# Ledger of designs, part 23: designed miniproteins, single chains, continued (5)

Each design is a single chain, and the fold is of that chain. pLDDT is the mean over its residues in the fold that is shown.

## One batch from the design tools (miniprotein)

Design m16773
Fold by ESMFold2-Fast:
Structure m16773 (fold): chain A 77 residues (1-77)
Amino acid sequence: MKKVAHITLEDTPNAEEELEKKIKEAKEKGADEVIVTSESEELVKKGLEIAKKEGLKGTGILNTVTPEGVRLEERKI
């Protein structure tokens, strides 16, 4: 069975450190893939870079706010 780790992060001052820690923990637990979800495109991209460096398959999901109002939409990266 393929082991997938889901990592959801808010854009906070410690988000990048928390992201790296969670990806490394996922690898140590034998995960094959990580899914990184955040409102910050930069944070999602950083997560994908860390996953690649650690030898994991990465998938990014960006939560975007629409111009027509405060509505979050999931966008796969």
Scores: mean pLDDT 72

Design m16774
Fold by ESMFold2-Fast:
Structure m16774 (fold): chain A 89 residues (1-89)
Amino acid sequence: LPEIPAVDLSPLTPEERARALAEAFKRAGVKPTRILSDDPVFVEELKKAGLPAELDPEVRGITVRFSSAEEALKVAQALGEIARERGLP
């Protein structure tokens, strides 16, 4: 599988991270199979956006499952564009 570039969303609030990730899926035209996070606010905001988010206290940060590596890469690229538009490093 190709390496998926890491995007640091830590400067954003949980609500902002959820909205950024939802926008990335929308821009990429991709629906993830599952999203796991230890942040209940982040999970709730993703559920409001119609995404398959679940709270998992054993997950450190965010885990996203895709049907293909190509879909994961498209989302990572879209998220990187959103981060640049918002002035994130």
Scores: mean pLDDT 75

Design m16775
Fold by ESMFold2-Fast:
Structure m16775 (fold): chain A 95 residues (1-95)
Amino acid sequence: SSAEEFEKELEEFEKEAEEMIEKLKERGFPEEAIELFKEAVKKLLEALKAEHEGNLEKAKELRREAALLLAKAVSIVKGKDTSPHEEKIEEIAEE
């Protein structure tokens, strides 16, 4: 692929990611989780750029950072859904 084709692929990926984030907002996902998703997408775009430039080490590091951000976002989403029950679970655990 030419450099111009790669640049278009990055733009398409960014647009699709933005549309996905919009849908997550409409579904009532926590703002903190949405911001982490945005940061993860940004790191993935930087990783793709680094890989295209032949910097595989930087690309791996950026993908790792993106994975950690996504894991944190998922944890927040799960915690939000269970939050009303966590206090009751903690009270039972103390007995």
Scores: mean pLDDT 74

Design m16776
Fold by ESMFold2-Fast:
Structure m16776 (fold): chain A 114 residues (1-114)
Amino acid sequence: SAPQELALAAPAPGLFDDWSLEELRETAEREAVRAALERGYGIGVAATRRDGVVTTVLALADAEGRILGTFVASAEGDAAEALRAALREAIRKALELGLISEETAAAMLAELDA
């Protein structure tokens, strides 16, 4: 049987005012582990806005709940732009680490660009 399609199970990014990088990292890592334990791999996302800059933290976890990487992106303006940039980077890194197939990565990137 073909393996099940891996969906990008990022929670809707909580845009929290005045959250620290530590709080964003802890939240992203917790959500990544939770998603990974359910689906085999997880991406967790947390974001804050300060002075027109959106800072987004992404964490990537494996099926055993290990954090494989944590990524930070910052952009002025639209929170959705910062999130898309951070998610593209996380997908690229997951592919580089062999955590997802090229086919899965292409599908996830196509969904983000739709």
Scores: mean pLDDT 68

Design m16777
Fold by ESMFold2-Fast:
Structure m16777 (fold): chain A 75 residues (1-75)
Amino acid sequence: DAAQARAEALYAQGQALYAQGKYKEAYALFDQAAALSTDGLQRARFYAKAGEAALKAGDYEKAKEYLGKAQEAAR
């Protein structure tokens, strides 16, 4: 599935940026990965990672938004 492959590639790129301390770039990629995911649990996982990256960036409003989306996607 092309969408699944793209989501996984974006997630891997986001993790690499996160490891480099580029947290804002990382959560943007995690958000894009979540948007491509049709599986609720996978989407929840990607939004949770976006929230972690936003928290590390000091972007608390984005962290709250992404963690809320992760909770909704897990339903």
Scores: mean pLDDT 87

Design m16778
Fold by ESMFold2-Fast:
Structure m16778 (fold): chain A 57 residues (1-57)
Amino acid sequence: STELGLDLIMADLGVSREEAEEIREAPDTPEALRELAERLGISEEQARGALKAARTL
């Protein structure tokens, strides 16, 4: 459910659909999560949670 995952990320983090898609496509590595967190102005924990939600839903 790609749409449900993106909608959840957008609602939870207040990011755009384009930014939510970037989170969904990110590698599940500490380095990628850190870079995403820095770029989007969120914590690494938020980035990890969003990635897990996007890929599990």
Scores: mean pLDDT 73

Design m16779
Fold by ESMFold2-Fast:
Structure m16779 (fold): chain A 83 residues (1-83)
Amino acid sequence: EPSKEFKEKIAKAVEEYGEGEAIIDGKKYLVRKADVSKYPFIDPEYKLYLVIDENMRMYAVAVKDGKVVDVRSLGYAGVDLAV
């Protein structure tokens, strides 16, 4: 699980900018909107974003009513939980 400070930085970037490129501590992250129904660990009422770093490490970010409610590490791209 990411540190509290890192989760807060990811949450702020997703809440302010949404889908696209985010810069956190000088590093580039890709933010992509995902179909929440493809991810069984996410509540289907939430909007899901995937945040991907330059090493293909992925984070699932669940958003309810425009606010981030969960940030979860998915490991690296290619795991069955990520399409």
Scores: mean pLDDT 71

Design m16780
Fold by ESMFold2-Fast:
Structure m16780 (fold): chain A 86 residues (1-86)
Amino acid sequence: MKELQARLAALYERSKREGMTPEEAIEMIRLLTEIALIMLEKAKTDEQKKKLIEQTKETLDYIASQSDDPRVKEEAERAKAEVEKA
């Protein structure tokens, strides 16, 4: 968990300096999805799960909106579907 959060933070800081490449956006989506799935396994109430899913989807949509690359949009849609299945 801490390693995944550290990788996501490092990518976010890099994107502020260099701009976000499609490859970096895809990596951020994958890391965010993995973090969300771990948090969903630990969530104890349906309300906590719903809120986490909604917040994750909003963040995925935001990352996708920062790129015009169709691969980024496809990865975000795949990630949203994966989170909903958890």
Scores: mean pLDDT 79

Design m16781
Fold by ESMFold2-Fast:
Structure m16781 (fold): chain A 55 residues (1-55)
Amino acid sequence: MKYRIVGDENLPVFKKMGKKKGDIVTAAEIGKAAGIPAGLAARLAEREGQIERVK
């Protein structure tokens, strides 16, 4: 599953990944950067409005 960054690109997770607002990320990439399971990382970021699903 792919997601677009729509929130704060200056969050430590996104800076660690070298990503910016509008970039496409996977759950696995977010999980690795955050140090938590991919599915949990993606759900938390989506709930906070930091990412949205790409159709």
Scores: mean pLDDT 79

Design m16782
Fold by ESMFold2-Fast:
Structure m16782 (fold): chain A 107 residues (1-107)
Amino acid sequence: SSDEQVQQLIQQLQNAVSLLEQAVENKDDESAIQYSVLIGNLAQQLRKLAPQASRETQQQALSALQSALSRLESLLPKLSPRVQKIVNEAISIIRDSINYIQGLLNS
């Protein structure tokens, strides 16, 4: 179901954020960039599938994206300039996805 697909993407997003946090602590810029790109892609997929999901699952996706946003913003002071650029791109995509799903829930 669309709900199951969205729930799987939420889990993948949460796992990718944890892996990003670990890569940042290890000063592994290459892995941090790869996980940041993955996070952006997962946020875009959540945005695309959200209209097909139940209202409850849309709320779960919104909560997961808001958590991811907070966690990524908390990492920014620890990042090299190269990684910071890619993480800021992921943050922009997450914010767009939050705005879109919030719009669905307000309808």
Scores: mean pLDDT 93

Design m16783
Fold by ESMFold2-Fast:
Structure m16783 (fold): chain A 64 residues (1-64)
Amino acid sequence: GPIDEAEVKRALGEIYLALGDLNKDDPQAVADAYRKASELFREAGDEVGAKEAETHYKDAEAQL
C-alpha cells in the first residue's frame, strides 16, 4: 500500500530519540537529536511522543 508520511515521520522520530540516547559524549548533538525527534513526532500527530522527546530535549539543553 502507499507509504503513510505520518508513519515515516514517527519512525524517524524514534531513530532521532535513539541517537540522542547514544550520543552522550556530545551534549549539543544529544540536544539536537531530541529536538528533531520532538518536531518529527509533532508533525506525525504523535503528541505523546512529541512531549516525551521535548522533555528529553529540555533536560539535554539544561546540561549545555
Scores: mean pLDDT 81

Design m16784
Fold by ESMFold2-Fast:
Structure m16784 (fold): chain A 73 residues (1-73)
Amino acid sequence: MAEEIKKKSEETIEKARAEFKANEDKLSPVEKEVYELALKGTEEAFKALAEGDFEKAKAILEETAKEAEEILA
């Protein structure tokens, strides 16, 4: 289970990064910042999930969401 989560999370992040790079010239600076923050937070949360640390994953996602809201405010 944990290995499958890690593999799928890595594939998901890689695809998301490729899409971001393909469209980065179409995004505003604020949108780029939020997108990069979301990718980083999701990657860290997936690593925590792969380690079985669900509380850490939840904390990372909550902090990432809060930071995104502050950037958009």
Scores: mean pLDDT 75

Design m16785
Fold by ESMFold2-Fast:
Structure m16785 (fold): chain A 98 residues (1-98)
Amino acid sequence: SMKELEEKLKALAEAAREVMDEKEVIRVIAEATVKGFGLLIESEYPEDLEKIIEALKKYKPEIIELVAKVSPDKELAKEETEKVIEELIKALEEEKKE
């Protein structure tokens, strides 16, 4: 469930805070969340890079909001999550060209 995912992300953030600063914590949570959603989308649309990219663009606001909910710096969390999503989309678009 989304609540269980939120609680797991909070636990990851708490563990990360023991060894890194808040900006690094936000980046770790954003990367984990975006990659997790990417894998779930790939599971739904196997070998269809076009549909995977479309789904990532569609769910971008929900992914950003989830990371923002588990981060004390919500604006920084939104900015970093958007960067991670855009980086993933760019990587998938390059893979589609190969």
Scores: mean pLDDT 80

Design m16786
Fold by ESMFold2-Fast:
Structure m16786 (fold): chain A 97 residues (1-97)
Amino acid sequence: GASASAVFELEEGELASVSVPVTPGATYRVTVEVVEGDGEVLVVVLDQRGEVLASAVVAPGESAVLEVTVPADATTLTIVAAALSGRARVRVEVTPL
């Protein structure tokens, strides 16, 4: 199936996002890993209306797995990563379930 991946280089207070085309009503796995750095990262998964579908705080060297069911009227998910502290290199993968 179609998957998407992104890598973000973040300094404290910075944010980055990736938008992924998705199938309405389908479930996706969003995996987020802080692969380098010593910063904590807030990850938020948004639909097209800006509704928060899932969120996590990921510590350095840790990963989070978010399972998201796409709303029936949504064709895009936006994954936002924001560095709460320090520096972080963040890997994001989105996989259909």
Scores: mean pLDDT 86

Design m16787
Fold by ESMFold2-Fast:
Structure m16787 (fold): chain A 65 residues (1-65)
Amino acid sequence: SKMEEVEALIAELVERLRTASPAERKALVREAANRIQDLLAGASEEEKTAAYARLQAALDAVNAE
């Protein structure tokens, strides 16, 4: 499903963020957001909302480390 692909992208992003510099983190988040947008092309507003909420929750968790 598209959500499983979104979750895989978020997991990959989280791993990369753990070893990335501040400048690299900004680029990695932008890249991941663009890939999620492409995956969700034509998806419902509910699916988009759920995917971006999942991304934000993952970013908040990494920043809390």
Scores: mean pLDDT 83

Design m16788
Fold by ESMFold2-Fast:
Structure m16788 (fold): chain A 69 residues (1-69)
Amino acid sequence: MDMEVERSLAVRRLIEKKGRSPRSLQELKDMILEELKELGASEEELEKLRKQSLSDLLDALVERIKEKE
């Protein structure tokens, strides 16, 4: 699948689940980290991802969603 499409769908799903849109890139990163924690990501994984780019966080979110479905 097109990774760009999967990232866009993951963001849309996250916004719908949380019932709010991010107001900044930092808020989007925080929302992604919160969802990853709910999907079972470890504290060590979350700490590493917190220091990574938005693209890396989105890739991790896409992988976790696929693992749960």
Scores: mean pLDDT 77

Design m16789
Fold by ESMFold2-Fast:
Structure m16789 (fold): chain A 80 residues (1-80)
Amino acid sequence: GEEVKKELEQQVQNIIDAVKKAVEEGKSKEEIMELYFKELGKLQQILQQAHATLPEEEFNQLVLQAERALKEVKEIIEKA
């Protein structure tokens, strides 16, 4: 269970870092969105593994944490 939580936290951070770097490099919104969806796909795979492995309460907490982080990422993209 602990490894899946770390993988999820790491992938959320990877999404944030990748989007921020793309914005700093002056990439187009289309390029940033393509990168975002690619990294989001990886996060969804980790969430599917977590759902199969973790108790419902722990899984729901991780989903809420991921949703909050993704909302912040979306705001960064919209302001870019």
Scores: mean pLDDT 82

Design m16790
Fold by ESMFold2-Fast:
Structure m16790 (fold): chain A 97 residues (1-97)
Amino acid sequence: KKALDYAKKALELASTNPEEAQKFLKEAVDIINKTLKEKGLTWVSKKLRELIKENGDPDKAIETLIEEAKRNGDETVLEILEAVKYMKEAVEKINEL
């Protein structure tokens, strides 16, 4: 949930303070990477990249993994994927400036 909080803050700040938004994005990335490594979930990053390569749409890739995580009852994977979704929206907003 901590990574998700940072991702949400990044999205809120993306248009008004992109420099602070980037700092929050870095914090979210660091937390996600630590969680994936500590819980043996590095396959999530690999699977996300594979799905993006397969369908060319990051939103569809994230949605597919969210559906799988819901079926498996994996709260940790769900929280990570929700954070990734907010991070993607924040990056897109920053790039529109």
Scores: mean pLDDT 78

Design m16791
Fold by ESMFold2-Fast:
Structure m16791 (fold): chain A 84 residues (1-84)
Amino acid sequence: LYSAEELIAELREGIEVHGEDLLARIAAASGVTSGSEVERAAAWIAAHTDPSESPEPLLAFAEEIRERLPRLAEALRLAAGRLL
């Protein structure tokens, strides 16, 4: 499991390599076959984040990328909501 900060570091690297395609890649990695890409990506993010730590950094990162990657930002908000 990642801390929220470790996961954000991995997501920043993924954005540099894949840009807007990162959402679809995370959604595919979730193993979930139903729901939107945003919902599947949120499920993956929540499953890989340490639930014993604050998810607040995920919300801050979602706000940071909201204009550039709005769908990934929504997945981060949904994941943080599942961890709260």
Scores: mean pLDDT 83

Design m16792
Fold by ESMFold2-Fast:
Structure m16792 (fold): chain A 94 residues (1-94)
Amino acid sequence: SSALEEMKRIFLEALEKMKELAEEYNDEETVKALENLERAFLEDLETSPNPAESLLTYLGLLLGYARELKNEELSKKMAEIAEEALRRVREILA
């Protein structure tokens, strides 16, 4: 589905922006967590009977992770990226 490919691109773009941001803040633990989430996402997307549902689940995990970061500025910026990605994906699904 072209819609699924667009949603996948939105998620991967958000993830890349979040990794770049974590690198700017010298947060190697967050970079590794995001890399692990990316691998899990790509694996689950290939095997999932409901890829769109899996994508929404991973966006929720990404937002949750961002909101729990100890650095307040990084947390806010990360959450904004994840929330924008979730908004764009929901517009495609509407």
Scores: mean pLDDT 87

Design m16793
Fold by ESMFold2-Fast:
Structure m16793 (fold): chain A 85 residues (1-85)
Amino acid sequence: MTKEEIKEAIREALTDPEKAEAVLQRFDEHYEELKKKYGKETEGLLFEASVRALDEAVRDGLITPEEALRIHRAIVELFEKKRKE
């Protein structure tokens, strides 16, 4: 997956709140692949892309601030689990 593909996938999922769990699963599945390619930059890259996508979606009224916070928190918890494993 490219950086652009990740951003597009997040934006697409954010047009359907029911796909929030799919975004998180995609991050988990692709985390190891991206870590092999980008190393230590992987977490920062995924986090930055998701924060930007969520912020823009809230600004444009595509999702609620509560939905954005839920997704953001889950991404942070996922990264924390990966660090402690």
Scores: mean pLDDT 69

Design m16794
Fold by ESMFold2-Fast:
Formats: sequence, C-alpha cells, structure tokens
Structure m16794 (fold): chain A 98 residues (1-98)
Amino acid sequence: MSKQEIEDEANAAFAIMIANIMAKYAEKLSAEELRELIERIDELLARIRDPALRREALEAAIRAMREVARKKRAAGDEESARLAEEAVERYEAELAAL
C-alpha cells in the first residue's frame, strides 16, 4: 500500500465517521456547528483520490445528511435542515459525476 492509498482510506474513514456522528447527535448541533462539520466532511471528501473510496464516503455522507435533515425538520430547525439538504444535493451531484 502506498502513502496515497493509506491517506485515501483515512480520509474516507474520517468523513464517514464524522457524518455518522453528526446523524447520531444531530439534535444537539447548532446550525453553525453543523456548517463547520459539513465543511470538514467536504474537505476530507476533496482529498480522496480513489473513486471507489470516494463513492463509499459520498454514499455514507448522503445517508447521514438525510438523517440530519429529517431530525432537524422534526425539531422545527428549518435552517439546519436546509443546510443538510443542500449538502445532500451537492454530494449526489458529485456521486453522479464519478
């Protein structure tokens, strides 16, 4: 395994982990915290060079952000729900381009 392969796996794993933690604790996140964590996921996703790992990470991020949006809408937090829905749209577009 090359250094790049290790870095791609690490970036994918961290993106998936952050996304899943955000889905789990969605109700505790402010809109600002949600924005900051989405930016971190975006940064990690951008660093993945392997298309298969990038696909896996994008699919996990889409599932997690849909769950965040669902929980935020149920809580009446329309701003945070919109942020998560916009992230889903961006990730779906990136996935379609792979």
Scores: mean pLDDT 89

Design m16795
Fold by ESMFold2-Fast:
Structure m16795 (fold): chain A 90 residues (1-90)
Amino acid sequence: MKEIAERQLALAEEMIKLAVEKGLLKEETAKKAIEAIKKAVENYEDEEKVEKIEKENEEALREAEKALKELAEKDPKAVEEARKRALERA
């Protein structure tokens, strides 16, 4: 489970970085979203703590999800490249 969570984190980081690079997401919001995901991964065994982290960072996570969806629609090739990089890193 932790390995899967870490791989998901690596993928999310690469995709969020691309969204910032393409101007789809603000760097400040991206940092908050990545930190929230990292904290959730670190606390993957504590469901209540994960829910609290998600709730406290709901806005940043929502903006990141929207940016990633837009990135996938506008540049699916860049998304595939990010997934490849995440797989190699994880």
Scores: mean pLDDT 76

Design m16796
Fold by ESMFold2-Fast:
Structure m16796 (fold): chain A 100 residues (1-100)
Amino acid sequence: KVREASIYETVAGLWLVAAETGVWLGEPPEVIRQALEDAIDNAYKAVKLEKEAGVPISDFVKKIIERVEELARRHGLPLSEDARKKIEETKKLVEESKAA
């Protein structure tokens, strides 16, 4: 479980880098939005695995979610309902981890 979480964290980070690079290259908004949503999906999977394994939730995952929301807001990229639900659930899991 911990190794799987690390893989999802790494993949989430790579998609965030792809989204930031896409902004600099002037890629279509849909391409950038998809990269942001892939980053969210992988971050969410990492957090769920960390919680199931009973390990602390990574600060790296928290930073990915924050940066994705920042990029989406700055560039007017609407995230899907599914992606927004994953963000909220990730934030909830993070707060539950702090309370324990």
Scores: mean pLDDT 81

Design m16797
Fold by ESMFold2-Fast:
Structure m16797 (fold): chain A 81 residues (1-81)
Amino acid sequence: MDSELLSKAIGHIIAAMGNIFEGRLKLKQGDYEGAIEAFEKAIRDAELGLRYARLGNDPGLEKVAEKLKEEAEKLLEEAKK
């Protein structure tokens, strides 16, 4: 593992968390289109975070990224209702 791979994994994980937060806020406001867009961005960032965590061989970050992806996917399905 090097600091660049770790930084990329963490950066994408933070972005995924931010997009999940934004999506939840949009859902509360009745902005389903904005919520869907935010959750799709969260899934993408979680997937990138997972990729960099795997390349850096960090199983802790892999678990965090996988859980964020699962949460964002669940929230995306809720936003489509």
Scores: mean pLDDT 86

Design m16798
Fold by ESMFold2-Fast:
Structure m16798 (fold): chain A 109 residues (1-109)
Amino acid sequence: LPSVDGILNLVTVEGVKTLFASNIKPEDVDYIVETAKRRKPDAIVLTNISTDEQVEAAREIKERLPDIPVIGGPLTDEYAEKLRAAGITVVRSTQELRDYLRELKKKKE
């Protein structure tokens, strides 16, 4: 069964099949990763990152899904820096997210 209720939303943004995950916890990592493997989104967006535990959860998601872009944001400067140090792409606004997804779609065509 698709596991996209609760913290997960699968939507098409700028023509990109995007999986949004909000307020992720370490316990959610397996659920998010297995949902992504099953639903095969073109991108994963992690929102409301405000703890070090969430940064580590984001890192694990990226490591387990190397073929899917993982994006954090929009975020405060402190957590933006921590996610970039973990190798995760960070967007600072909804507009930057849309611009990033639009460029991602162009690269696939």
Scores: mean pLDDT 78

Design m16799
Fold by ESMFold2-Fast:
Structure m16799 (fold): chain A 59 residues (1-59)
Amino acid sequence: GAEEAYRGGYEAGAGAAAGDEEKARQGSLNARKGSIEGGHEEGTKAAMEGAVLGATEAA
């Protein structure tokens, strides 16, 4: 759901900022799965919010 999308987005953003390609890839897949399960609009918003925070904290 939205929680999984947020967590996946956070991991994707943090992984990308840190240069951890595998973490970025896994986070993106988890964000997509969470978006599909939780409803497209809420899941997409959660994934984007997570990605911004993850990238900011890892940078």
Scores: mean pLDDT 74

Design m16800
Fold by ESMFold2-Fast:
Structure m16800 (fold): chain A 66 residues (1-66)
Amino acid sequence: KEELIKAAVEVILSEKPELSEEVARKIAEAILNGDDKTAVRLMLEHDVAEAAQKASELVKKLLEKK
């Protein structure tokens, strides 16, 4: 779980380095937990929808290979 969160955070920060790691982590956790309302709210507040989509795709691929 923590490994997937860390990978998602790194993807988000690579697309938007100015974003705080704390916010990137909250977005990653919301995606992994399926909390769509929190994920969408944070994406809108911090303008990172594209980065979050890439992180979600990475998590899906990692789950498929496990």
Scores: mean pLDDT 73

Design m16801
Fold by ESMFold2-Fast:
Structure m16801 (fold): chain A 74 residues (1-74)
Amino acid sequence: SLVEEVDKAIEEAKTPDELEQRVLEILRKHGVPEEEIAAVRQALDDMRAAGHSFEELKATVRLVVRLIERRRAA
């Protein structure tokens, strides 16, 4: 599932760049619209620019992916 693949990426990623790349690729693979993927990228880039930690990025990705999955099921 989308959530399972992203949770694995969160566990395995060693850098913010690797996390972002893997998450965006998983979203594309699962057919998430490109405008929504772009919004996720922008949010992560904004968080990194604001000095948020790698652990905060992981927590945000975990939450956002669950919101995307709920929206797709509605």
Scores: mean pLDDT 86

Design m16802
Fold by ESMFold2-Fast:
Structure m16802 (fold): chain A 100 residues (1-100)
Amino acid sequence: SLDEALKFAEEALKTLKDEVMKEEAQKLLDMAKQSTDEETRKRLVLRALIILAYGHALEGRSELAEELAEKAIELAKEMGDPSVIKVTEIIAEGIRELAK
């Protein structure tokens, strides 16, 4: 669910060390919390999950990066846009390669 994805992203943000990625992910999550439109909230949380997955992969937290990528794919599927789903899957595969 969107609420579960948001909570998971907020917890993952706390342990991210890269200040640039942390700032961008925080900004996206703050915007999501302020938005009253569910589809806008989903798009913002999806972007945050992708940034967090990439950041954690670069910092050697492969299991957390994989879980964040899976949450991003799940949220993209809930949005129902085939292009968003496909792009998210491609990004997730790239993140998995960084985590190896």
Scores: mean pLDDT 86

Design m16803
Fold by ESMFold2-Fast:
Structure m16803 (fold): chain A 64 residues (1-64)
Amino acid sequence: SADEFREEMRKRIDREFPKGSPEERALEDVITAAVDHYKETGDLEEAREMFERSFRRIRQLLAS
C-alpha cells in the first residue's frame, strides 16, 4: 500500500540522515511525488525507482 511504501522509505532515510536535515526534507518530498505517481499509475516499482535515484544522488553529493 501507499502507507507501507511511505513507512519503508522513511525508515531508510532515518538510517542514513539526521532528523531535520535538508536531505531528509528533500527525500520526504520525493516520497510524496513517488506516492502520487503510484496512486496514478499503480506502478510500485517505478515509484521505488524514483526514490532510489534521488537517494543515490543525495548520497553522492554528501560523499563529494
Scores: mean pLDDT 84

Design m16804
Fold by ESMFold2-Fast:
Structure m16804 (fold): chain A 93 residues (1-93)
Amino acid sequence: MEELEREIVIALLRMMVAVEKIYISRTLPPEEAEKYNAKLDEAVDRAEEAIRKGDVEAFREAGEELRKVAIEAGADEETVTKLVNGIVENFEK
């Protein structure tokens, strides 16, 4: 993955996570929303580091955590799974 492509992928991932955090904050009780938003922040930070390092396995682990947290919080499983898989595919280019 080229440097510019990495920055675009990171920006898109962070934007999607930000949208999910807004949705969670509007749909779940405040205490649960805070818990899920904290987990999403940790997972996205790990995912960004993995993308910057080109570490596919570290990204798979962080992406799986993002996927699980988002689905538990009510996000669409197909959308989140396609996003994570699309980023993994880009590591192979």
Scores: mean pLDDT 78

Design m16805
Fold by ESMFold2-Fast:
Structure m16805 (fold): chain A 80 residues (1-80)
Amino acid sequence: SKEERLRRAVDAAVRHAVELFKRLMEQGIPKEEALERAVKAARAYVRTVGKELGMSDEEIERAIAEAVKRVKEEFDKILS
């Protein structure tokens, strides 16, 4: 289903964003900038997939909010 594909896109976006900010932190990028770049990447990926699936703007923004929330939660765990 489209819903299942969008859910998988959120999971992929979160995984990729977490790997991106770990890599940026390893390269000496400040944590605030690394988080901003990771969040931006997750937003862009979910938006692209949601548009390709023909999802409504409301459904896309809800999926983006979920991805951003999960990225920030993973970021907090890594910094703890």
Scores: mean pLDDT 87

Design m16806
Fold by ESMFold2-Fast:
Structure m16806 (fold): chain A 67 residues (1-67)
Amino acid sequence: SNRDEAGELDRKGQILVQEGRYDLAIEYYQEALRILEQEDQSDPDVQSAIESLKREIDSLKKVSEKK
């Protein structure tokens, strides 16, 4: 299932965040987001997952830009 694939990518992204690998975590979250945006947009669980991924990506990008 595409949802299972997106969930696995989200899980891997979370592990990468814990490892401090923010740029790679963003790539995994963006791929999960791409998959979910192709799913049934009337599903509240899909909408919630998309919203969470977009917020997490934005937060990580802001952290990665502070050098």
Scores: mean pLDDT 81

Design m16807
Fold by ESMFold2-Fast:
Structure m16807 (fold): chain A 68 residues (1-68)
Amino acid sequence: SPEMERLRRELEGAVDEAEANYLTGKETGDETLIESSELTLDRVIERARRAGLEDLARKIEERKKELE
């Protein structure tokens, strides 16, 4: 549905932003930015699962593991 496609794009955008913030936190030693980025990724995974986007949730979990 158009609504699910929009949600998928929103979640993918949130992941990209969280990954960028995580990498910035690692480079600058900003522990708060690292922690908030990890929390954002966890929340996006939960939202994807709740919406039935299991493939996206799995992909985001893999991306998170690659960062950590």
Scores: mean pLDDT 87

